# Designs tried in a protein design run: designed miniproteins, single chains, continued (5). Part 104

Each design is a single chain, and the fold is of that chain. pLDDT is the mean over its residues in the fold that is shown.

## One batch from the design tools (miniprotein)

Design m19596
Fold by ESMFold2-Fast:
Structure m19596 (fold): chain A 84 residues (1-84)
Amino acid sequence: SREAQLEQIIKDARGIKEAARELEREGADDPRAVRYAQKAIEYAEKAIEYAKRGDLEKALKYLMEAAAYYLGAATLLVTDRRAA
């Protein structure tokens, strides 16, 4: 159902937000990774907000943005010789 989809988006976005906060804490030697983690947190919060309002389309959009920035932050930390 639409309700179950919105609830799943909130759960997924909360997970991304917590994971991104951890990357922000440990990624202090790469300012780009920190900025990406901060954007992941911001978009995850937007996904939760729109999901709580019942806006499935915007909630999905912001969940995807949060996931993309989280992946970007994680990739920078793995591939940057200063962060690794």
Scores: mean pLDDT 84

Design m19597
Fold by ESMFold2-Fast:
Structure m19597 (fold): chain A 81 residues (1-81)
Amino acid sequence: MEVEISAPLLDEETARRILEAVDAGAEKITLHAKYGVTDAGIEAIRRAVERGVEVKVILSENATPEDIERLREAGAEVKVE
């Protein structure tokens, strides 16, 4: 199944939602974030990718190059709008 999660920030609460989706059998997760990502969000994405889940992150123009790099390193596909 494909799951979409929208949040202002990929924080600890969003990280919990990501891991819940993975445990429920998500094959693909699309994340929409306006303001960026925290370490908790990065770690949840890394764990999802390690379990074979396809993760796509859609960021706003407020995304830093550093956040984009960390997300790609965690295994996510990153798009900036």
Scores: mean pLDDT 83

Design m19598
Fold by ESMFold2-Fast:
Structure m19598 (fold): chain A 78 residues (1-78)
Amino acid sequence: GHHDPEKLELAKKASEYARKYAETGDEEYRRKALELALEAGFTEVEVIGHLALLGDEEARREAERLAAELLAEAAAKA
């Protein structure tokens, strides 16, 4: 399929805000990164995972919490 250039630009902006959040700790950058990434078609989990990879300790804890919640949900379906 053809990639939407508009969504690619939103994804780039989301990544830039994610990096700014990792560098500054400013919650507004985190919120903006999530908003733009969701609009681009990414999930909240993907954005938090990216922040964790950038060395954000809070995002690492959030990623661990979300992983635990997803595992619990998967277990409930089994």
Scores: mean pLDDT 69

Design m19599
Fold by ESMFold2-Fast:
Structure m19599 (fold): chain A 71 residues (1-71)
Amino acid sequence: SMAEIERLRREAEALREQIRQTQRDGDEGVRLARDEKTRELIRGATQAEIDRLQAQLAAAEARAKALEAEL
């Protein structure tokens, strides 16, 4: 349905913004960290969260594309 496609497009846009925010938060955490070990931990956690969000984004975009093909 068009409503489901629009929901998935909004979900994709929200995920793109969440990825940008996660990167900003990670960069800020690295900037505030006083030692390299803490910076490495923040970078690792930030990348893991971005990878998770990117997987969700890819799934939402794939679902929207599949539904559009049924129209």
Scores: mean pLDDT 89

Design m19600
Fold by ESMFold2-Fast:
Structure m19600 (fold): chain A 70 residues (1-70)
Amino acid sequence: YTVTVDADGIVLDTNHPEIKVGDNLTKHLLRLHLEGAKVTSEVIAPNTRVITTDRGTITVTFVGEGVNQL
């Protein structure tokens, strides 16, 4: 599955059946962790993370103005 989020973690676009536009992705992942799902996160690019759970893999792309802080 793929999920696009803004700088606050709010879902802008998704093809995941349990995630909706306007949801907070961090809250969704916290809920899965509390339900006993094993959640791991790996950075594969500056604006992209892969989140692996017992229910599948989610590729998260951050679309936001200004990820450029030195």
Scores: mean pLDDT 71

Design m19601
Fold by ESMFold2-Fast:
Structure m19601 (fold): chain A 65 residues (1-65)
Amino acid sequence: GAERAAAGARAGVESALAAGDAATGAMIHKQATLEAGGSEEAARRAEEAALAGDADKWGQYVRSG
């Protein structure tokens, strides 16, 4: 219902604030890969690898609530 959606939105905002740091870290990894002469594909893989840890953390947060 709407109450569950509101609770999910709040958890999403809190997760997005925490993920803001993770997303920034992922962007730094992507840029570092490009500056090191890596391809766009390699940079994307680096970004995806960094964000994968955040996805696992998000799952843990949902399970612990």
Scores: mean pLDDT 56

Design m19602
Fold by ESMFold2-Fast:
Structure m19602 (fold): chain A 55 residues (1-55)
Amino acid sequence: SAEAAGEQALAKKLVDSILSRYSPEKAKELVTMMYDAMGKPEAKAYAIKYIDERA
């Protein structure tokens, strides 16, 4: 869906920004905290997968 595509694009941008400053391990911790606070488990799963695929 368009909403899912938008969330994935935002998650990718967020992950790229975090990985410019932090390790993959710290990035996973940060995206977990952020997306749990926002109540977005699907976006969290996508962000973690994207981090793992880049590591």
Scores: mean pLDDT 82

Design m19603
Fold by ESMFold2-Fast:
Parts: C-alpha cells; structure tokens; sequence
Structure m19603 (fold): chain A 128 residues (1-128)
C-alpha cells in the first residue's frame, strides 16, 4: 500500500539522517508525506523532516515542519518529539522564551525525551 511505502521511506530516511546524509533524508521524508494520506504517518515524516532541516541550520523551515507534525498528530510521543525539535530550533535562533515553553510541553508529554530535556537545559543555561 502507499502507507507501507511511506513507512519504508521514513525508515530509509532515518538511516540516512544517522549517516549525516540530510539532503537525501529530506527528499525521502517529502516523498513519504506526498504518498500517504494517514495523518500520523505524515506527522512522523514531518517530525523527521524538521530534525534534518535543524541539522542543516534551516531553522525557519524546521519550525514550519515541526508545527505541521504537531497539528497532524494526536499521539503524545510524536507530539513530544515534534515539540522538542521546535524547542531546539527556537534555541538555535536565540528565542529562549519560546524554546523553554515548547521544551517544557515536550517534557510533560514524554518525560523520557532526551531532546526535550537537553533543549530545556541548554535554553535555561543560555538565558543566564
């Protein structure tokens, strides 16, 4: 099915992201988004797209992708991951108030999120 192909593209993109092949990963996530009509799969793809954009220093694009993921998902784990990416992107822009807010929301949804905890710690330290 198109959803099975979208899941495979997301998994391949995640492997490319681990290898630092950000541009290739982005293309696979964009293909997965266009292929699926399942909002949770689109949310997963948008979250991973936002992570890849963040790694490339494309902070405004990462924020837009993360917001799309939050809008599409009702799963607290997926929402927490997207919120953590959103917080990290705001942190990289020096927007510490927004970074702290979204990192706290991510930690509330998933207290075990390393990215949310790291973003909160970094934002609080930078605000001193």
Amino acid sequence: SNDERARALIREGQELLRQGKYEEAIKLYQEAISLSTNPELQAIAYTNLARALLKQGKYEEAIEAAKKAIELSTNPIIQAEALAVLAMAYLKQGKYEEAIRYAKEAVELDPGSPMARSALEEAEEAAK
Scores: mean pLDDT 90

Design m19604
Fold by ESMFold2-Fast:
Structure m19604 (fold): chain A 82 residues (1-82)
Amino acid sequence: AMKAKADALEAEAKKLEEEYNREDSRHTGRAVRGYLDPATREEALAESRAFGEEGQKKRDEINKLRTEAENLRAQYEAEQAA
């Protein structure tokens, strides 16, 4: 049970990380284009700040899931060794 739960949490964390990395790459491209246009520069800066704050929350969630998965894996291994 613990191993399956740990594997599921790790898979979820990996999926969220891959999704975030794809979104981050797309956002970076849009932000660069926005910064190059004086008419959209201020809006692009505001969007980048908002994305940065949301990205930090996503990174924190990914780290929490990975920590939970690692702890469950360690507990499972300890039980198997006992």
Scores: mean pLDDT 79

Design m19605
Fold by ESMFold2-Fast:
Structure m19605 (fold): chain A 75 residues (1-75)
Amino acid sequence: GSTVAEALEQARRLGAQNNGMIPVQTAIELVRRVAESRDDVRLMTGAQLRLIGLGLDNNGMIPVDELLELIRSLE
């Protein structure tokens, strides 16, 4: 929906500012916005765990491509 499109656009803008990387907390906030629009707690839990794992592998940063794939999976 529009919320997914808005989250994708925001993620691309933030990634462009940080060499294709987004802080894990910011990535979680973007995904939370989409999950809350769908009232899906399980979706948010799964997404948060994936983002935390990616952050551990990337010094607290999320590659924008991985975040975009995650947000697209919520369509």
Scores: mean pLDDT 78

Design m19606
Fold by ESMFold2-Fast:
Structure m19606 (fold): chain A 79 residues (1-79)
Amino acid sequence: AEEKVELYEKYLELVFKEVEEKYGPEKVEELLEEEMKIAGLKSREELYEFLKERAAAMSDEEVAVLKKGIAVHEEEKKK
């Protein structure tokens, strides 16, 4: 269970780092605020907790997609 949360956190870290590097910190903030609005959450702490709960509930198929996503982000860094 914990492994799924940690994998998802690693994926989000890679995605946000890439977005910040390419588009700047403002784009990261914009994406976080949009997710908060969609989920009806009041704070980034609540958003993070919500994402962790979702990660823990991921199916094996969702985990496989996530791992592939991480690999794609690693390939993009080589460009």
Scores: mean pLDDT 71

Design m19607
Fold by ESMFold2-Fast:
Structure m19607 (fold): chain A 67 residues (1-67)
Amino acid sequence: ISADDIERALLRLYLEGKLSHLTGEQLRLLGELLMETTDVAELQRRLAAKGIRISRSTLSEILRLAE
């Protein structure tokens, strides 16, 4: 998964309203974490530590779209 693939997936879901509750900084941090791991449970744990709330289903959808 490339940074470009992740950015396109995040933009699509943001425009669909699924990530509209996140700030630009939170979206950047989410993108960085998606570059480090594809384990949904680890992503949720690390995002929660940064104050970012996102469902497992949305994380799985991002990973599917970024593939």
Scores: mean pLDDT 81

Design m19608
Fold by ESMFold2-Fast:
Structure m19608 (fold): chain A 92 residues (1-92)
Amino acid sequence: SAIQQIQQGSGYGGQAVDYLQQGDIDSAISYIDQSISYLQQAYSIQPNPHIRQAIDFLQRARDYAQQGDIDGAIQYIQQAGRYTLQAIRDLL
C-alpha cells in the first residue's frame, strides 16, 4: 500500500539522520536515496501533494549533505518527515 511505502521511506529518512549525526555523509546519502525511492513508489500508487513535498525536501537534504552541510541536511529530512506524516493522515 502507499502507506507502507511511506512508512519504509520515513524509516530510511530516520537512519539518514543517524548517519549524518555520526558524520558519515556517504551512508546518509545512500539512506536519503532509499527514502526518496520509497516515496516515489508511494506517489505512483496514490498521488498526494504531501508525498511530493516530502520528496522535494529529501532532494534538498541530499544536496545539503553532498555540500557537507550536516545541520541543513538534517533540517530538510525533518521537514520531509512532517510531510510524510500529513500524507499518511490524508490516506487514512
Scores: mean pLDDT 91

Design m19609
Fold by ESMFold2-Fast:
Structure m19609 (fold): chain A 66 residues (1-66)
Amino acid sequence: SREEAIEAIAKFLRLRGISKEEYEKLNEAERNALLEEIVADPVFGPALADFDREERKELLDEAVSL
């Protein structure tokens, strides 16, 4: 679900020490690289499987705002 995807991303960001402030400093290429890293993660990536690339970008932005 969308809620599970947001929670998975939020947990990934927390484990990597990426705060909202740190995320806001990233450019588009760095944010895309971060998203690909999350998608490739064996624990958190599966929660994003049902979403397309643009939806995954929206989920990442929303998870950072939690």
Scores: mean pLDDT 83

Design m19610
Fold by ESMFold2-Fast:
Structure m19610 (fold): chain A 94 residues (1-94)
Amino acid sequence: SSVEEAKKLLEEIKEIALEAVENPDADMEKVTKEIEKLVKEISKLIKDEKVLEQIERYILGMWLVAQDRDRIPLERAKERIEERYKKALEILES
């Protein structure tokens, strides 16, 4: 289903963000482009614009943690990504 496909893409975004925070040499331009491609695919699967906007806000939150990873303790960065992922997943499952 479209929801199950969107969940898989959301999981991939979470994994990309987690990998980026664990790698001090992460190519953030590449990370950004990969997340943008996955967001575009999610946008094709979700017909409700308000639901999509809420999910995109949590994805942006995960990306921001990865972008600011050198200014956040690693365990706290991972926690913040997991929290945003869980919130996005709850919206998608509602």
Scores: mean pLDDT 89

Design m19611
Fold by ESMFold2-Fast:
Structure m19611 (fold): chain A 123 residues (1-123)
Amino acid sequence: TQAQKNQELQSLLDELEDKMVSIKREMDEKLERATSDEQAREILKEFLKKVEEAGLEFIDKVSEYDPSLADKLRERLERAVEEMRKIIDDESLSAQEKKDRILAIVDRFLGEIKEMVDQWILS
């Protein structure tokens, strides 16, 4: 039923949010132990890779319900990943400034994903 699909999509969103919290915690713990800018940069790259992997896993599961919604979500993820990659590669930013900007991009992406899924449920 549509109600079951709506509940399953909400469960997938909750799973993604939980994974993002875990990935953020691991990044925070590693950054606190980082002793060099190079080590911090590698930790931020690992964070980006894990965020991309979690996002793609979520989108692949959504594609089983609606391929068109999944395509739109993939475009949002690709834009977020590109923006985060540019921040990581910006030599003018400190590790803390990079972290703050990357987390803001992830929060914005999750908000956009939630809005898109909510709109799909209402349609």
Scores: mean pLDDT 87

Design m19612
Fold by ESMFold2-Fast:
Structure m19612 (fold): chain A 65 residues (1-65)
Amino acid sequence: MSATEVMRRTAEANRSLGFDEDHILRSMAMAARALGLSQETVEQILNAKSVEEALKIVEEAEKRQ
């Protein structure tokens, strides 16, 4: 499964549990770190304005690998 797909599933799971967007972004950042994405990418996810922006950040990071 791609990093982008893992992030999408993480966001959907947290949303289904009733967590807010800030919590979802934090969960996505933790998952990105666990998947071995760079600290710069993790920080960009934490500073994202939306889950959709965070998913684009992960997709671009995945293209670099």
Scores: mean pLDDT 80

Design m19613
Fold by ESMFold2-Fast:
Structure m19613 (fold): chain A 80 residues (1-80)
Amino acid sequence: MMGPRMTADEVREALQPRLSEEIVRKTVASVENAMQERAEAGTPTTALSPQEIILAISFSLSDEEARKVADALYEYLGKK
């Protein structure tokens, strides 16, 4: 399973049991914004890689919050 990609709903599912509602909302909003930018550029996508998600949130979340999001995403992809 190389190059896993996650929808906004999958990101929410990954983060809800692990992180605060505030961090979940900020992360989902960043993911949706990144998808909207791609749609406006004519290259719409329904899913982002964990690396793309981490990059998107790096402008909206603190380094500490971004690390927590990264850990939660990789734990979820490990089917926990």
Scores: mean pLDDT 79

Design m19614
Fold by ESMFold2-Fast:
Structure m19614 (fold): chain A 77 residues (1-77)
Amino acid sequence: VEGERVRIAAEAGRTILDMARKGEISEQAALVALSAVGAIIEGDLDTARQKIEEARKIDPKAAEIVSRALEEVERLM
């Protein structure tokens, strides 16, 4: 279960980094979204939800990627 949570979060993180490298999201949105990914890896889902909402105010696209990862992790619990 923990291994799957880390894998799902890492995949979302890779997507965020790829989009930032291509200029599809801002660096600020990427940093906040990666903070949410880190919270998911640590199992702090409440912090992850807060960071997703913060990212949504900057760039909804970045927030959507991490939000989908969080939903997948919540289905494992």
Scores: mean pLDDT 83

Design m19615
Fold by ESMFold2-Fast:
Structure m19615 (fold): chain A 94 residues (1-94)
Amino acid sequence: MLMNNEELVELLSNILRDVLKLDDESLELFREIALEALEKLNFEGTETITDEQGLKLLEEIKKLLEERLKKGENPEAVKKLLEAVEKMIEGIKN
């Protein structure tokens, strides 16, 4: 099934909610950052996201979260998301 960016972000947000038990504030921030990351990566013609593409997406999300942390924007939610994203990256690599 061809997924748009919004559908993919909702799928990932549901995984973070159900598996990693993230709060609503952290999930809203995740949706914002994930959409920005997807726009930058331009995954054209993908019917599903591969592990390689998922890793690239998570690395871009991590980079954007680190930039927000440096600016002092919502530091508690950003720290929680960074921890969650790092765990997801480690899970894909190992």
Scores: mean pLDDT 73

Design m19616
Fold by ESMFold2-Fast:
Structure m19616 (fold): chain A 83 residues (1-83)
Amino acid sequence: MEEAERLVRRAEELYRQGRYREAFELALRAVQILMKDESIPKEVLLKAIGLVLAGIGAYLDGRYREAAELMIEAARLLLEAAK
């Protein structure tokens, strides 16, 4: 979990620097780690999956800022639910 938290913080920093593609990639890595946590409530997991799909869609559409925002939101949601 400490690794996922560090990835989220680094993604947020890259986002502030305008490095949206790199922010998206690190946030996605954090999401992949956090989704393996069986303590996360199913309702939170489903909401995060929706954000992940929206983020991937934005990325494929070339909207890298919006993609990074959605993926960071998904990672943050999962991180706050993990115990």
Scores: mean pLDDT 87

Design m19617
Fold by ESMFold2-Fast:
Structure m19617 (fold): chain A 94 residues (1-94)
Amino acid sequence: SLLKELREEAEKIKEKSPPELQKLLEEEVEVAETEGTEEEIKALLAILKYLNGEISPEEAAEIIAEVMNIPLSTAREGLENVKGAIEKAKEAAE
């Protein structure tokens, strides 16, 4: 199940994350589980696998670009924004 894989990857990140980031991850996963298209779920799963160190940023960007039908440059920018948001959330967690 795609949704089961999404939840498993999200839980791995949540266990290593401060409470504020855990809340953001839970909200994003819940939206994907209730309202997400298969393409959106696959894109989010690629992001989570990248954050868990399971795939490269290049591989994640290629998956996102293909499933979302967006330019590779847009997918790469999105991944950089996600990484920046996570770093900022970790800094704010004190």
Scores: mean pLDDT 77

Design m19618
Fold by ESMFold2-Fast:
Structure m19618 (fold): chain A 87 residues (1-87)
Amino acid sequence: SKEELEKKIERLEEYLKKLEEEHRDKMTPAQLEKLEEAKRLLKEAKENIDNLEKFNEIGERFERILLDLEGALSLQGVPIVEHSVPL
């Protein structure tokens, strides 16, 4: 449902905010750029929740960027609690 998609986006926005607040000092400029891109994709997802095809496309892009960022941070010794449910 639209309400469930909105809740998923809100949970992911809070996750990214917490990730930045807790680990910003350990992030490279490239990783911060990926974080900002992920935030932009969540905003685009909110604008497209009534367009399932577009929402899914944005979700796939978001998932790839998030996995890249989490993987890079994990390799640098940042403790990542992986989000078990993607967008």
Scores: mean pLDDT 80

Design m19619
Fold by ESMFold2-Fast:
Structure m19619 (fold): chain A 69 residues (1-69)
Amino acid sequence: MESEETIKQEEQLAEIKKNRDLSVEELVKKLVEAMKKGDGTTVSALLALLKEKGLSDEEIEALLAKVAK
């Protein structure tokens, strides 16, 4: 499981964790931008952060709908 690719992903995730102090709304906005770019890795990382804040998949989808519209 330890590889250069995995280490890079962990490093990026650590940087993204610094953004956990951001509001749920700001994280959702970044998620929408990542989805528009087709960056699935960033989408997955931001979804993990939102779940760490205690949000359900349903709540995340509802917030995405509000921000995207």
Scores: mean pLDDT 69

Design m19620
Fold by ESMFold2-Fast:
Structure m19620 (fold): chain A 56 residues (1-56)
Amino acid sequence: SSEIKRLESAARVARDQAEYNQRLGDETGSVLSYEAAEKGRELAEQYEAEARRLAA
């Protein structure tokens, strides 16, 4: 369905942004970058969980 595809796409974007911020944190020591990475992973997990519920 289009909603599941939207959630899967949103999850991928959130994961990509989280990985970017994690790398930025690793390179710079920025606490804000690490916090952004954590929030991005949480958001991705929420989208992934919702997509799984809709697919069931």
Scores: mean pLDDT 89

Design m19621
Fold by ESMFold2-Fast:
Structure m19621 (fold): chain A 63 residues (1-63)
Amino acid sequence: MAAELAEEAGAFKAAEAIRRGDRETALRELERAIKTLEEQLPVVGEQGRESLELLKRAKEEIK
């Protein structure tokens, strides 16, 4: 639960930064969300892995 909420908060902040044209903030928020999810991966299981792949893809798109 906590890891999923943190992931959604990070993704939301990244999306808002993209909307404003602030790519640097978007990248930082995505990196933070990815790191948090990687650390929590043993707890969140396969659903966490899918979310991690989506976040990494989003980071590539912004790059």
Scores: mean pLDDT 69

Design m19622
Fold by ESMFold2-Fast:
Structure m19622 (fold): chain A 94 residues (1-94)
Amino acid sequence: GMDYLKQGNPQKAIDQYQQQIKQNPNSVGLWFDLGGAYSSQGNYDKAIYYYQRAIDLNPNSPSLWSSLGNVYRKKGNDKKADKYFKKSKDLGGD
């Protein structure tokens, strides 16, 4: 259940990244890492939120758009996943 996921390594990473982002709110890397940590917990809504914040700071990163597409795919939203994978490729992503 979700209670076991909250006690794992991803939760410790999230707590650390949340502390760091308070001191550096314009760090694309910290917003991206928070998105990844929430995605690894299966909290896709929070993962989307943090990836969107990273994209707002750096909209030209193919990897940010592909990460957002991967989360939507995991949510079963193939239409949005395909849209964001296309955006990643249009920006020169592999």
Scores: mean pLDDT 81

Design m19623
Fold by ESMFold2-Fast:
Structure m19623 (fold): chain A 95 residues (1-95)
Amino acid sequence: MTPQQQLVRIYTVRSQAMDWFLSQVDNNTVVSVDEAEAVLRELLAGLSPEQQRQTVRELLYDLHLYSVDHPPKTDNARQTRDSWIEAAQRLYEEL
C-alpha cells in the first residue's frame, strides 16, 4: 500500500468514527465506554498498529475540539462524549 493510500485510509476511518459519534449524539443515544471501544476497534481493524495509533490520536483531537465548540446539551450527549473520549484514550495507550 502506498503512503498516500495509507493517509486516505486513516482519514476515512477517522471520518467514519466521527460520523458514528455524531449520529449517537444526534439520536440522543447513551453509549458506554466499552461499546464505544468495540466500535472503534472494528473501524480500526483494517489498519496497521502504527496507523491505528495515528488515527486514534487524530480522533482524540477531533473529539476534544468538538466538545469545546459544541458543549453537550443533554445528559445522554455528555455521557456519549465522555465514553468516546475515554475509549479513544484507552486505545491510544494500548497501541
Scores: mean pLDDT 82

Design m19624
Fold by ESMFold2-Fast:
Structure m19624 (fold): chain A 72 residues (1-72)
Amino acid sequence: MSKLEQIEQLGVAVYIAVAEGDEARFDALVREIAARFAGDPRVYSLVVEPLRKAGYEAEAERVERAIRELSA
């Protein structure tokens, strides 16, 4: 599986966790994204942007913050 496909799958999983209100799963997925894909700009287009378009601004900001802190 390519890195692109892995990020896409994590993006879908994040969206489902947020939509279902599963905060524990969302937290775990954010940590996985930060650990595996911090610094990969595709996280913005494949995970962050879909959350913002759906109105999940706070969750989108949390993902952005996590990847920025580990990309520095």
Scores: mean pLDDT 82

Design m19625
Fold by ESMFold2-Fast:
Structure m19625 (fold): chain A 67 residues (1-67)
Amino acid sequence: IDKETAAKKARETAREFLRQGLKPTPEQSAMAGLTDLMLETGEPVTQEAFEAAKRAAEEAIKEAEEA
């Protein structure tokens, strides 16, 4: 899975959890988003993709908390 695709999916997943009133960690959002991508594409998740996803989720959560 490409790093940009992983980051975008994790960001969207984090925002969706926040919209539902959940308090996800960046790791939870990254794992959930990447699991969906693995099931959809059949492609493996690399460590780089996971790190990019985690960072994107962290930024999305921080933006929501500071807004």
Scores: mean pLDDT 78

Design m19626
Fold by ESMFold2-Fast:
Structure m19626 (fold): chain A 81 residues (1-81)
Amino acid sequence: SKEKLEKGYEEIRKKLQTEKGLSDERIEEMLEVAREVAEALRRIGDLIQRLIEAEKNGNKEEVERVKKELEEENKRIVKEM
């Protein structure tokens, strides 16, 4: 959910604020984590685009496959509550 992702960013931000005077190495580590979260969002976006293309092409089997993948991603996000 958006709330879980916002909480992830807030957690990173608090970590940076709490450890005032962090080394450049640790700042880079935190930015890498933020990038990984952004990549997860991009994967979901790619699945949505794939669904749209499958619908346009009338590829019903691909539509059902992508829907199943989106449902699994959604379950994964919810299960981490």
Scores: mean pLDDT 71

Design m19627
Fold by ESMFold2-Fast:
Parts: structure tokens; C-alpha cells; sequence
Structure m19627 (fold): chain A 80 residues (1-80)
């Protein structure tokens, strides 16, 4: 029961992150270059995270690895 609620929360948080990323991209002139990079990476990786949540919701290791990859890609593009 709690695991199902955590899964629902994870999906809701991902949807919120996508919506915020879209808002950042829609307001390019009002945000930093770092925020634009972060938004682009989130939208690029969101389909993969959504698939993991749909196919393997109990695979916390795979989910955490995918989230780490998102963070590392954001840092990599900002540093470049």
C-alpha cells in the first residue's frame, strides 16, 4: 500500500519536473543558461524514467542509476 503510494508520488514528481522544464524552455529570455541546460536534459531523460517507473517500479537501483545519469549529464553540459 505505501509502496504503491510512493510509486504514484514518483510519477507525480516526474510530471512536475517535466512541466517545470517546459516552463523554463518557454521563458528562455528570463532564465539562466544553466537552467536551460537542466530543463533540456530533464525533458530528454523523462521518457526513460517514465518507462522505468512503468516496467520496473520496484527496481530502485535502476531508478537511482537513471536519476544519477540525469544529474551527471546536467553537470557535464554546464561545465562544457
Amino acid sequence: AEEAREHELARALLANAEARAQAVLANRELVSDEALVAAEVVLERAPRLRELLARQPDDLEALLAALREVGEEIERRIAA
Scores: mean pLDDT 76

Design m19628
Fold by ESMFold2-Fast:
Parts: structure tokens; C-alpha cells; sequence
Structure m19628 (fold): chain A 55 residues (1-55)
């Protein structure tokens, strides 16, 4: 299923929250996933602001 821009932004937010709560090894893996999603959004021309919230 192809995610919408809003779904991609929400996935990035979820991964970021998980990364902030994770140990160094898991954090690195999650940051790499966030980077891939951000690159894909940039390549698609999606320039909506992504607000990353920390608890």
C-alpha cells in the first residue's frame, strides 16, 4: 500500500519517538529508517513541515 504524505509524516513521528526512548543500537537503526522516509518524501517533492515532539 502506498502511504499518503500525512501517513509518512506520522510514521516518521512514531519512529522518532521510539528512537528517543531506545538504546543506542536501536536508535541508530530507527534513525536510518527515518532518514530513508525523509529522503523518499524529499524525492516526491513533499515539503510539509514535520514537527517532531519529544515527551
Amino acid sequence: MVPSADEMIEEIRRLFREAMRSGPSDRKRLIERIGRLAKEMKELGIKKPVVLRVD
Scores: mean pLDDT 70

Design m19629
Fold by ESMFold2-Fast:
Structure m19629 (fold): chain A 101 residues (1-101)
Amino acid sequence: MSVEELVKRGEELLRRARQAIDAGDLAAALEAMQEGLKVAVELMKKGALEEAKRLLDELIEVGRRLIEAARAAGDDAAALEAEIQVGIALIMRGVIELIGG
């Protein structure tokens, strides 16, 4: 998959995650966010660090919204999974800063 195709895939996954949160579909939002993290890893592997950084920053924002939505719904399992995914995104973001200078 090309960098351009990965960027478009990331944008589609961010759109799906936001729509799923707005619809109260926490499972779909978690799946879209998890797939977004995989796209960020593939961008990093290709040296597309700025594109990966942008996607990770957006995934962190979406993940924080998802945590709030899960807590509001009383879904502790979904809230924990969202917190884990945000933590992974923050670690990846830190790795980009170390590698990218």
Scores: mean pLDDT 89

Design m19630
Fold by ESMFold2-Fast:
Structure m19630 (fold): chain A 92 residues (1-92)
Amino acid sequence: SLSSLYPKLDPRIVRKLLEVELKYGLTLSTTLEEFREVLKEEGYDEKTIEELLEARKKELEGTKKLSEYYIKNGIDVEKAQEILEKVEKALE
């Protein structure tokens, strides 16, 4: 469930993040800076931009931890390494 990925985030913010990610075609390799620029270009207010950036950062950090867990336990290692590389690039 979405709540299991974001235990300290408002579910409404998580839902809004997913809707925005789908609308603008964001990928695991889309950086936080690129995401900020998309939100600015599309006319989102500063408070909404900050909330969505924090939610996306938590999403990417969660994906990173899950990928590291898979690598450590020998589960889908090649796919997990590819995902980890993309997410680390996105968090730069």
Scores: mean pLDDT 82

